# Ledger of designs, part 22: designed miniproteins, single chains, continued (2)

Each design is a single chain, and the fold is of that chain. pLDDT is the mean over its residues in the fold that is shown.

## One batch from the design tools (miniprotein)

Design m4733
Fold by ESMFold2-Fast:
Structure m4733 (fold): chain A 83 residues (1-83)
Amino acid sequence: SPLQEEIDRLVEEYRKEGLSEQEAIARAIADVLLRHVATDFLERLVKEGRLTDEQVEQAIRGFEASPLPADREAAERLRKLRE
């Protein structure tokens, strides 16, 4: 499933960054769920015309400023919504 593929990728990344297998799994699950909620909410606001392009860009920059790989991936997903 797409969700499982995202989790598996993040687990590998977090383990490379020094987290244990159990810590990497727990964090990957939490981050994937949070990212989907945030992305779905922002996509909805954009589609309803409630956010300007500049406001969406500011949200993306916020995610890109995060040291967490999952947050940077959320930024990329949000940019793709505007393509």
Scores: mean pLDDT 73

Design m4734
Fold by ESMFold2-Fast:
Structure m4734 (fold): chain A 93 residues (1-93)
Amino acid sequence: MIKAEDLEAGIHYNSNDPESVAIAEAAKEVLEEEGIKYRLFDTDSPLLQNTVSIVHKGEIVGLVTGMKSPEEAREKTREAIEAAKKGEYIEIK
């Protein structure tokens, strides 16, 4: 089992889109509750925004893309973290 302190995350969001900011804040809340270090990446790319990556030892072990709401961001970020803790790779669209 992988510990939360051994995981890192990247959040891609569009700072000029209030919906994207709300989605990023929801994902950030879950990562902070789990004790996972994260970085925020501002992007104007519709394909990259509203995305969370979970990283272990420099490798992406979880990817959540195309999040549409704060509720979805919380649910899918938690799902990706739980899978990563079990040593499972997960991709959620």
Scores: mean pLDDT 85

Design m4735
Fold by ESMFold2-Fast:
Structure m4735 (fold): chain A 97 residues (1-97)
Amino acid sequence: MERAAELVREAAEAIREGDLRTAAKQLMSAAVLLIGRNPAAARHLAEAAKAIEEGDLERAADHLLEAAEEVLRSGLPGQERLAEALREAAEAAREAA
C-alpha cells in the first residue's frame, strides 16, 4: 500500500503543476498495484486516470473520492494513508478544474 500512496501523492503534485499526462500515468500505475488487493479501488483509479487524460478533472476528482471510500472499506493497516493521498489528489483535481 505504501508505494500506491506514493504514486497517488506524486499524481496530486503533477496535477497541481499542470502535468496531466504524468498524473494519469501515476494513477494508472497505482491502479495496477491495487488490482489484486482492492479491485474496486483499482477500477476507480483507472477511471480517474482516463478522466484526467480527457481533461475532465471534476470526473477525475469524483473517482478519486470513490477510490478513497473503497480503500477505507477494506480496513487494512496502511490503507488510511492511501485514502488520505487519494483525497489530496481529488482536491488537487478540483482546484485545477
Scores: mean pLDDT 85

Design m4736
Fold by ESMFold2-Fast:
Structure m4736 (fold): chain A 75 residues (1-75)
Amino acid sequence: SSIEEKIREQAKKLAEESGVSFVVIMDYMEKLRKAGMSDEEILKLTEELVERAKKGEINKDQVLTELKDRYKELQ
């Protein structure tokens, strides 16, 4: 779907801006989706992280922490 393509595009941008591996980002997106997040919520989260990384407000370790914490909150 078009939203799945947008998620992949934003995950690629997040990898470029933060230094987190694209594969790791996509793995977390899949885990979040399986844990009950909608594609719209996943897209919004990824877009927010991209913007924060672009501004230097969040580094690689902080992006990983945010993704891990969001996943744990859903378990």
Scores: mean pLDDT 87

Design m4737
Fold by ESMFold2-Fast:
Structure m4737 (fold): chain A 65 residues (1-65)
Amino acid sequence: SLEDEVAAAEAALAADPNNLDALNTLVAYYLRHGDLESAMAYLERMKALGLKLEAAKVPRAPVPP
């Protein structure tokens, strides 16, 4: 069902921050239903998620001496 697809995509994003397929699914779903507000919200989450991933990839040096 559509409800299951949306819930699964949201759960996938929580578990896998790299899950672009989930974000694409949510954006496409809301655009097809004319819910621009929700679609735009997920686009903003995509941007925030990308920034969070880049921050997380910043190398951490070993504990300073």
Scores: mean pLDDT 69

Design m4738
Fold by ESMFold2-Fast:
Structure m4738 (fold): chain A 69 residues (1-69)
Amino acid sequence: MEEEEKKKKEEESAEAAGEQIAAGYKKLGEEVDKEELAKEILKDSDAAGKKLEELRKKYEEKKKEEELK
């Protein structure tokens, strides 16, 4: 029974991370499925870090592009 509680906590953590990443993409004008992100994070814990790093790079690129307008 303890296994189910651990999986639930992992799923909640993945969902929270997915929501944060999806919110970041939404601010950039891109729609990303937060549920798919949560699934990726649940399967690969490193995915969250990779997505966040990619999001940061896109954010900086978008900011520079807008300043050039």
Scores: mean pLDDT 72

Design m4739
Fold by ESMFold2-Fast:
Structure m4739 (fold): chain A 57 residues (1-57)
Amino acid sequence: MFRTGGEILKSFGLKEVDGVIDEDFKKAVLNFQKAHGLKEDGVPDEETSVELSRLMQ
């Protein structure tokens, strides 16, 4: 399993775009964290990456 920001972006249908991903990316991550009982800080931390990896199999 990979644990990169790119994997998180792909899971939410987002792509890496300089200066454009902040708003949508943070909202997607925050909503995912809330739905899965993770730390709700809107950043793709280690726990968020692990949870995504478990679901992306």
Scores: mean pLDDT 63

Design m4740
Fold by ESMFold2-Fast:
Structure m4740 (fold): chain A 89 residues (1-89)
Amino acid sequence: MRSRELAEQAVELVRQGRLDEAARVVSQLSEEEQERLFRESVEILETYGGVDPEKYERARNLLIALALGSPPPRSEEIRRTIEELEKKL
């Protein structure tokens, strides 16, 4: 429950363009919730690239916040995933 509330807060901060604050909230999430947000965001990028720009942008920014809020090597893995998905567009 606590981690879900933090996840909702992170999504709202991303919507507001407050990526550094979203990253701090993300760093407090459980591993399960971080993986859920990562997976959902990747699925949105794969599905809505060029189809829904607003949904795509929000998901991309959430992945950026996840990368900023994660220690190496996870931060690098997330950044590489973003690069690979963008290359397929």
Scores: mean pLDDT 78

Design m4741
Fold by ESMFold2-Fast:
Parts: C-alpha cells; sequence; structure tokens
Structure m4741 (fold): chain A 61 residues (1-61)
C-alpha cells in the first residue's frame, strides 16, 4: 500500500524530470523494490533514482 504509493509518486517525478514514460518508470521501481533484500532497501534505491533524475534535469538546462 505505502510502497505502491511511493512507486506511483516516484514514477510521476521521473516522468516529469526526464520525460520518461511513467508506466515504464513505475515498472522499473516496482522491480527494484521486489529484487531488493528488503522493502526498506528497495525504497532507498528508488529514492536515489529520483534524486539522480532531478540532478540530470538540473544539468540539462
Amino acid sequence: EEVEKFIEEAAEELSKYLGMDPEKAREEFRRTVEEAPSVEIGLDIARAFVEIAKAIDKLSK
């Protein structure tokens, strides 16, 4: 429930910053969380991706 909400929000942010397909971003985050040793680690990795996307958007100006 909370994980799914985060994935939705993160995918929307990634789409916004990088122009990525939000469905693709959502699948990538979902897969990352599922493959991680724990949900907590998966969420941290997904959050790192969002921060990287923000940095890329800032540098792309």
Scores: mean pLDDT 75

Design m4742
Fold by ESMFold2-Fast:
Structure m4742 (fold): chain A 60 residues (1-60)
Amino acid sequence: MSTAQVNALVQALQSSNQNVRLNAIIQLKQADYPQLNQLLQQAMKEDPSLAPWARYFLQE
């Protein structure tokens, strides 16, 4: 996955639309992104509303 694609998905994680955020997390996980955990932690720090979704995907 390119840096531009990762950046677009990170921006999607900060969307006001819950489905857009969820889809971005799923895409990053399916792409076997090696820094997904770090990326989700950073996103949660910047937007706490992402915490329930990030925790769900990190715990499954």
Scores: mean pLDDT 68

Design m4743
Fold by ESMFold2-Fast:
Structure m4743 (fold): chain A 71 residues (1-71)
Amino acid sequence: SPVAVPVEMPSEEAAREAAERVRERLRDQPGVLDVRVGTSASGVPVVVLTAETPEALRRAAEVAKEVLEEL
């Protein structure tokens, strides 16, 4: 079954920028199903990553964190 994780971002603008950069970096990576901008239950902007496996999700989350560090 697909798995998902939210990665917290410092702002909605950062979340939108990060989602675009993450989609670009993960374009050629199999197992990543979706990259979406959202808001957590506590009101924090997030990028939600969805993947086919926990391993693919972990790699996608690592890319999202690298992108966050570049913002």
Scores: mean pLDDT 82

Design m4744
Fold by ESMFold2-Fast:
Structure m4744 (fold): chain A 78 residues (1-78)
Amino acid sequence: SSQEIAQAQALGLANGARAGRDYALTDPDHGAELGGLFQETADTSLEAYKKSLEDLEEGKELLKKAVELRQEAVAAMA
């Protein structure tokens, strides 16, 4: 279902962002800043998951924001 897809995507994004955070934190110069960006992505993705249980449309909007935050975090590592 559309809800199941949104939930799976949000949880996958949250798990990926946490892995990105843990990797970023190994950087002694910029790890705290980069880790913070990935943490925000993870937190937003988890909120998208929670919202999708109550309101699928709001959950999808938060998921879109989480994807944008992930793109910003990845770009900051380049």
Scores: mean pLDDT 82

Design m4745
Fold by ESMFold2-Fast:
Structure m4745 (fold): chain A 84 residues (1-84)
Amino acid sequence: SKAEKILEVLVELTRRVGERLGLSEEEIEEAIARVRGLVEANKDNIEEFAKKTIEGLREDAARETDPEVRALLEEAIKRLEEIL
């Protein structure tokens, strides 16, 4: 489903950003649990949720000073746009 594909993108983004920032596995798992909850809460309006998420990620990428984190955000945006 689109919700499953969107969740896969956001989970991967959350993990890779967390690893880049040096977060613990527990902190990364907690962040992933929050992402899973957000996708589940929005599953009936998943395309609208994905569009709003893309907007937020674009704003985050524009403000991001770490080039590696910015690249991760831009790749996630591209993958989400390809799912929609």
Scores: mean pLDDT 90

Design m4746
Fold by ESMFold2-Fast:
Structure m4746 (fold): chain A 91 residues (1-91)
Amino acid sequence: PKPVPDESSELYKEYKKAKEEGITIEELEKEIKKLVEEIKNNPHPAAQTALSVLPTWEKDIEELRKKGDEEDLFAALVALKSMLKKVLEAT
């Protein structure tokens, strides 16, 4: 199964919006890097939990880059950005 979010999901709405706005993979990576930096500076347990999972997500993204599947990489980056935003909103 591909890492493209289900059409009925909240993640699919963010994925569709990003595609419609023409956001690039490079722009998504820059936004994610900024969000990660904000989470690193947040002592809340939810932020610490997200930091513990980040290495796994980063490894999955690296594997997608090696495969050259831009659609799967784009979907994974949108999902990661959404998760990081939710962590910051919950803290």
Scores: mean pLDDT 74

Design m4747
Fold by ESMFold2-Fast:
Structure m4747 (fold): chain A 86 residues (1-86)
Amino acid sequence: SMAERQAKLQAFYAELQAEAEEVIKKEGESEETDKKLAELTLERMGKEMYELIEEIVKEKLENSEGTEEDKKKVEEFLAKLKELHK
């Protein structure tokens, strides 16, 4: 549901924001801090964010957005995500 997606995004954002604030507090704002925040974001992207992306992409395909070739590429991408998302 949309409420469930929003709850997952809010939880992810809150955790990421809290960790980002701790990094900024310890190291200050700089290009190196930005790199650490990017790495933290990638680590937190995990299974939950891949699941959310899969759901959004499936909804767009069901609404007939894109070409048949684009739909096939997305289905192949989702199949790969499903294998990684254990």
Scores: mean pLDDT 66

Design m4748
Fold by ESMFold2-Fast:
Structure m4748 (fold): chain A 95 residues (1-95)
Amino acid sequence: MKVVVEIEDAGDAAITAARYGAKLSGAKLTVEERDKRVVRIEDAGVPAINAALTGAALSGARVRVYLDGKLIVELENPTGREAMEALAKVLKELE
């Protein structure tokens, strides 16, 4: 299974968290600066997924999680609780 995470309008907290999570999971992280700062994490492991969701909550960003090309999570400016519930949902989909 291939997990891809995208964070749109990522603040510094989201970028820092995403970089740390990507490093821990050996994932590929790309940052694109256009109209908005977009972070893409390819082959995201659990540390990268958790870091992206919590980072989005801390910086008020939009986060999307794809499993084998299917969108399974989409959150706009999530609370810490919403990020935690989304992580639980992703972990269940990975089983």
Scores: mean pLDDT 82

Design m4749
Fold by ESMFold2-Fast:
Structure m4749 (fold): chain A 120 residues (1-120)
Amino acid sequence: MQEMLDYAYELGRALGAEAVAAHPEASRDERFRVAVLGVPPGERRSGLERALLEVARKFNIGYSVFTATYGPFVTALLNGESIEAALEKARKSAEEYGGTISADVLEALVRGILSVIEAA
């Protein structure tokens, strides 16, 4: 578990660094949304989707493990809700559908993203 959370945190740091580099004048919340929801040129998937796929592949777990948290989290952000509200909805969904690992991984990714964005 801890190795998976550490890996997710480092992927989050990388996404945060990309968002800061691409949008140096943007606000914390704008940079966060770019890191999570943005689809860079040449990519087919958002930063969050790519990070979760990397975690799934590295630790040999099905991507379906993340569906309980991914949907509620992304929907809340797209509806203009705060990062904190989006995380609460993701955690609640994970608890309802029997898997806290997806929320733990998502929270580690978010901490990684914010650690870079807030330091810049």
Scores: mean pLDDT 83

Design m4750
Fold by ESMFold2-Fast:
Structure m4750 (fold): chain A 90 residues (1-90)
Amino acid sequence: MDEKKKKLIKEIDDNINKMIDAAQKGDTKEAIENGKKAYEKLKEYGSLLPEKEGKKLVVDTLTSMADTLKTQYGDDETAQVLYDLAKEVE
């Protein structure tokens, strides 16, 4: 269980970093693709937690990522995709 969680956390972090790198370069398409991959891994990780805790983790993480993209990198389009995904979960 712990090793599966560690692997998912690493995959989430890797996809978040690729999303941020793409946004910093102005590659909105690649940023969105990596953001969606991070979302899929976040859903997998959340499914290992109690339902309420898992949903909260997914929503909080997506919202935090979206805020960073909007405020630090000016990537409003990728941020909006992540906000919309967070609303779909909640």
Scores: mean pLDDT 84

Design m4751
Fold by ESMFold2-Fast:
Structure m4751 (fold): chain A 80 residues (1-80)
Amino acid sequence: MEEAEAIALIYLAIAVNLAKQGRWDEAVETAIRALKAAKEAGLSPETIRRLGDQAIEALRSLGVPEEHLERLRKAVEEAV
């Protein structure tokens, strides 16, 4: 489902931009919404895991604290 993956990537890009602004909670919440939307759209568990892992890595690289990243990790586990 090409459209669903594109929408998830757009939300993840928004999360990255929020993290660059120091808005940790909003960045993580946006990434979690992206993963939930991907699951609801029927993306494979493999694709959801890949997108989630990429989001965690990107946000960690931008300095998002591990306590906020734990919420995203839990969302990835629940989505696959």
Scores: mean pLDDT 80

Design m4752
Fold by ESMFold2-Fast:
Structure m4752 (fold): chain A 70 residues (1-70)
Amino acid sequence: GAELRVHGDVPEEFVAAAREVLAAYPDARVTLYALADQGLVLVGVGSPRPALFAVRSPEELRRRLREALG
């Protein structure tokens, strides 16, 4: 199954959004990082294709993560 790691105080709605997307991508490896001083969540994709990007909302996370994994 997909691997999701969370570092720092990432809001639950971002974690839930990531889990929702990852249900369709069992080989994905993703890490979320809280950037508390910037109001951002950093998304690191380790597999299938490496990617790194920042998001401001759960909706943006769902969209950009689907694009990165699909």
Scores: mean pLDDT 84

Design m4753
Fold by ESMFold2-Fast:
Structure m4753 (fold): chain A 58 residues (1-58)
Amino acid sequence: SMEKERLKMLRLFFKIVIDTERWVLENAPNLSDEQRATMERNIALLEEEVRRLEERIK
């Protein structure tokens, strides 16, 4: 269905964003502990959105 295809595209988009932010966390030498914690919280929120999308796609 068109709905399912759109959910799959949104899931892919969020996964790309998560991977990009993880890459920044691993490769940015000057992130403060607070900046790192903020990015980790953002990643966790996006991963929760991915889980919700995966449930809807099933």
Scores: mean pLDDT 87

Design m4754
Fold by ESMFold2-Fast:
Structure m4754 (fold): chain A 88 residues (1-88)
Amino acid sequence: MTPAEQAIAEIQQMTKDLKAYVESLLSQNTPAAKEAALDLIDKAEQAIKNLLADLSKVATPEEVAAVEATAKAALTELEKLRKQIEEA
């Protein structure tokens, strides 16, 4: 597995796990759970940015571009999730 393939897998797994955990938190229907869910989304966005920064040091430009596409899709899903929490 290349560093780029590993980064793509990590971003996809993190997004999947985060969505499941956020849904579990929201089922508690408390202000504290909503705040925790928003904090987790912020941390996930930062983790994706850190993965891209670290990857740029060891991967080819073509590999970085592939990961950036996956990261953009993941960030879009996280933004949708944030909006759902704000409206709940």
Scores: mean pLDDT 82

Design m4755
Fold by ESMFold2-Fast:
Structure m4755 (fold): chain A 70 residues (1-70)
Amino acid sequence: DLAKKYKEAKSEEEKNEVAVELVKELLNGMPASEIAKILEEAGELELAEIFRELDEARKKVKEEGKYPSK
C-alpha cells in the first residue's frame, strides 16, 4: 500500500524511496492519474495535482503527435 508507506515516511529521504516506487509503477504502465490518486490518499495534494497535469499533458501529446521512441 504505497499511500500508507508515504504517510508513514518520517523524512524526505523516506518519501523519496516511496516516490521511486511510484515511478516504477508508472514505468510498468500505471497511468499518471492513478499515481495522482495514490498521492492524494497519502495526503500529498499538491503532488497529486502535478501528476494529474502530467496525465493530461501526455494525452495532449497523443492528440498532437505521439512521441515515437525507437
Scores: mean pLDDT 72

Design m4756
Fold by ESMFold2-Fast:
Structure m4756 (fold): chain A 129 residues (1-129)
Amino acid sequence: MSPAVEELLALIRSLLSPEKAAVLEKEINDLVDFLLKSTPEDRLAAISKVGELKDTLIELLSDHPKAEAFATIAAGFVAQAIDRGLSPEKLADIAARAVKAMLEGVANPEMTVAEMEERLRAAEAEILG
């Protein structure tokens, strides 16, 4: 398993209740497994699964005012990587890093939407540009 995925799962278990962590861990493992087995023909299905994870994140973190904005930014970052045709291993790594950044941002009351957008945009430029 990618180190980024392992770090993400550890963060989820530290931040969320066992019940919420179990739901999110399942969705992340399902997405990562799908991405690792994906072909170019699976692009639209992969983007759809990213959208499903985004909706789950928004629901699980609905008490956090920044959850929708941060989840939307993170999902957009992953969807763009999928559309660019990156390798399955890079897509799994990018998905794990984006979700981790989103959760760290939601957990940090000082994190602004603008700062989160800038961090993910800079990472996107380095990886995809």
Scores: mean pLDDT 78

Design m4757
Fold by ESMFold2-Fast:
Structure m4757 (fold): chain A 94 residues (1-94)
Amino acid sequence: MVEEILKLIEETKKLLEELKKKSKDPRTQALIDELIKLLEELAKRVEEFSEEEQKEVKHLVESMIKMIELAKKGEVDEFTALALMKHEVKRVLE
């Protein structure tokens, strides 16, 4: 489980870095940087989580990957998607 989550976090970070390179909005770039830092904190703490919490984290990260893909296609508002992802990662870290 932990190894799968860490791999998903790394993939999510790569997708966020790609999104940041394509974005011209400094606010969106700053939000992406904040989200990457939160994902790095999540990666450091995930092995301390219970099995139930690890399953929640895996589902969250998988959902984030799908949301980033939808944002890249213009099917969801990029800034709104990033703000929602930040809120969810912060919720899990608390």
Scores: mean pLDDT 83

Design m4758
Fold by ESMFold2-Fast:
Structure m4758 (fold): chain A 94 residues (1-94)
Amino acid sequence: SMEEIKKLIEEMEELVEEMEKETDEKRKRELANRFVELLTEISRLLNEEKGIKISDERAEELKKALLEEVNSLSMDEQLRLLRGYVLLAKKEYE
């Protein structure tokens, strides 16, 4: 699971780089949505390691809440937030 988490963090970092270069608003939103999916998966894997079972239904609810929060922000605020998540994840799992 630690190797899986590291690979997911690498994907998150790549998605942020793509968002910074992207000019199409629809594509930026798709990249941000994929980032939230990866973040939710990391959270689920971490809880599983501690013996905490997160149901598929709860994971989906958390993902939707996070998507609504992210989508309420301007693009600059989204990039800042997502970059912050990558930095925090790397600090914990490098």
Scores: mean pLDDT 78

Design m4759
Fold by ESMFold2-Fast:
Structure m4759 (fold): chain A 98 residues (1-98)
Amino acid sequence: MDFLVDSIVETLKWIDENYEKILENIEKALKEGRVSQEVADRTKKRIELMKKAVEAVKNGDIETAEEYLRKAFGLPDTPEIREAVRRALERYREEIEK
């Protein structure tokens, strides 16, 4: 379970720090013809869900953050996965407060 928690924490930090740059890189890939419009749109939607999870954490709404993150990663809606995701979100919240 720690592997999933650590991966989520690092991903959320990366999204929070690099959100605009990630979106710019997706647009560049689309303009260069390296990805299709469908791939670009799907990737942007996933990144937007992760950013919504980050913002929900900053607002203290761990339940909403958990829902967005599960949707972004396509994770199963099981109690075990929900618990791992919540632990990751709580760790991320603690780390951004340093």
Scores: mean pLDDT 81

Design m4760
Fold by ESMFold2-Fast:
Structure m4760 (fold): chain A 87 residues (1-87)
Amino acid sequence: SEEEMKREILELYEKMLNSEDEEEKKKLAREAAEKIAQLYEKTFGLDKEKVFKLVLEKLEKMLEEINKDPALRELYIALVKQERKEL
């Protein structure tokens, strides 16, 4: 189910944002990117490998920005919680 995949992605995002371990954050980012690539392949017929690479790069940049700005981390956590309530 697309809704189940979206829930799994949001759960991975929440775990990633709340993790204090850089290696765990990277692992969760890769898992989220894989799930997003699967969802986009299923929903839009997009190239899974290309989507995976693009999403992973974006998530890694996001984690770098969050490490520099704790207020940005709290904003992302709030956005993820809101998306989860709407599913």
Scores: mean pLDDT 83

Design m4761
Fold by ESMFold2-Fast:
Structure m4761 (fold): chain A 77 residues (1-77)
Amino acid sequence: MEEVEKVREELRETADLAAKAIGNVFGPEAGEEFRKRMEEAIDKYAGLSPEELRDAAVTEMGRIAREIARRYREKLA
């Protein structure tokens, strides 16, 4: 239980930092979309073990970041 909450806090902090970085590169809409989708992913996987939660959330973080980067890069081109 305690370990799961710690992993969730770490993931939320990482998502916030990533959202700020994405927002700085692609604009505030991209950063907010990333933050919202990561919060949803962390909540979705809350029932998993700490290890499974971390793996699932990290996988989703990479997927969401790539999707946002692709879409917003196309808008800038």
Scores: mean pLDDT 80

Design m4762
Fold by ESMFold2-Fast:
Structure m4762 (fold): chain A 81 residues (1-81)
Amino acid sequence: SPLVERLLERELERAEEIVRKADTNGDGYLSKEEFYQALLDMGFSEERAKELTEEAVKKYGEPLSVEQAIEFVREYLESRV
């Protein structure tokens, strides 16, 4: 549905903004704690944010680049159906 696609696009734009703001020192990398906090700011529960943070670190290592964090969230949002 075009409506579902537009809602996903808006959610992705919001997620990208939150991830970029979590890089408070501007080094292009997020600690495990910064990524966890970004997921909470996106509206994930504490349990789900912890699980997703662990999955991202397992996939990409630590620290995560901003680009890797955005890619992970994009893939998650697109694959959750």
Scores: mean pLDDT 81

Design m4763
Fold by ESMFold2-Fast:
Structure m4763 (fold): chain A 86 residues (1-86)
Amino acid sequence: AEEVFLELLRAVQRTVEEGVAAGESDLEVVLRALEVGRRLAEEHGLDELAALLQRTIDRLRAEPDRYEELVDEFMEEVARLRRELL
């Protein structure tokens, strides 16, 4: 369970960070990555991560103009969760 959680967090974080670092601000690409992560988190019983992912998706769709701020906040929360597991 913990190994799956760590791999899932790293996969989602990597997808977002690489997109941002490459200058890719495609909202739809990020939303797809978050939706995949949320589904996997739910299937593995990672309720806190699933809730964070769902809230981020909902906020990005409601306020696309705040995309960069919301993505940055999400990345910080994912990094915090990752550190707690290491």
Scores: mean pLDDT 72

Design m4764
Fold by ESMFold2-Fast:
Structure m4764 (fold): chain A 64 residues (1-64)
Amino acid sequence: PLLKPINLGLSEEAAKLVEEVLRTTPAEEIPAAVRERASKVLSEEDVEKAYEAAKLLAGLLGAL
């Protein structure tokens, strides 16, 4: 599933980063992996938004 309409609070770069981590990382590691990767390329504000989105999405994946 593409997360584009769900991630309205994220920049295009942040949304792509979260999607890439979702595809390659186990659900329990997604938030930490997103924060680590985002902190290298995104602003602090976008890092926090990406981290919050990652926690929500990891919870959804864990429920599936």
Scores: mean pLDDT 70

Design m4765
Fold by ESMFold2-Fast:
Structure m4765 (fold): chain A 100 residues (1-100)
Amino acid sequence: MDEKQIEIFKDEKARLEKALNAGVSDGVLTRETMRWIAAFGSLSPEAVKRLWKDIKDTLKKLGIKPETVFNSNRALHDQDPKSKEANELFLEKYKKEKKE
C-alpha cells in the first residue's frame, strides 16, 4: 500500500473542496481540479479500490464522469499495467454501483 500517494491524494482532495466551498474563480478551480486529477492518476489499483468512494464523490461534485478522467489519462497510462488495472477497476465499480 502506497500510504504516501494516498496521503497526497487526500490532501489534494481537501484543497479542491476548500476551493469549491470558498467560491473561488474558475481559473483557480481548474488548477485545483488538475492537481487532483494528477494525484488520482498516480494511485495504484489497490489505492483506487480503497479510495473509490472519495474519487466518485469528488467527480460528482465536479460534474465529471470517471470515464472522462480515465480516457484523458489513457494515452499516458495504457502502457503501464498498474494504471490500466486501476482505470478498469474503477470504471467497473462505478458502472456496477450505478446499476444498483
Scores: mean pLDDT 64

Design m4766
Fold by ESMFold2-Fast:
Structure m4766 (fold): chain A 88 residues (1-88)
Amino acid sequence: SEEEAIKKMEEALKPLEKPFLEVGERLRAALEDPSTPREEIRALAEELLALVEKMLEIVEKYAPKETVEKFKAYAEKLKAALEKLLAE
């Protein structure tokens, strides 16, 4: 059922939730500190990108089409922002 698929998706996403929030917070803090080396900002942005890609694969595997489309739109916007940050 769709409910069981969503449950499996939530269970698969759970181990990525804390790393995603922690890396996101570290990137935010790094961006607010003008003394942070660019190499550290790049490493955090690359790590966050990798987590977003893993989350997208899980969502595409288990979620209904509408949920996949919404998450894919979110992921593409976040990826574009991170890629712009890496290009700067």
Scores: mean pLDDT 82

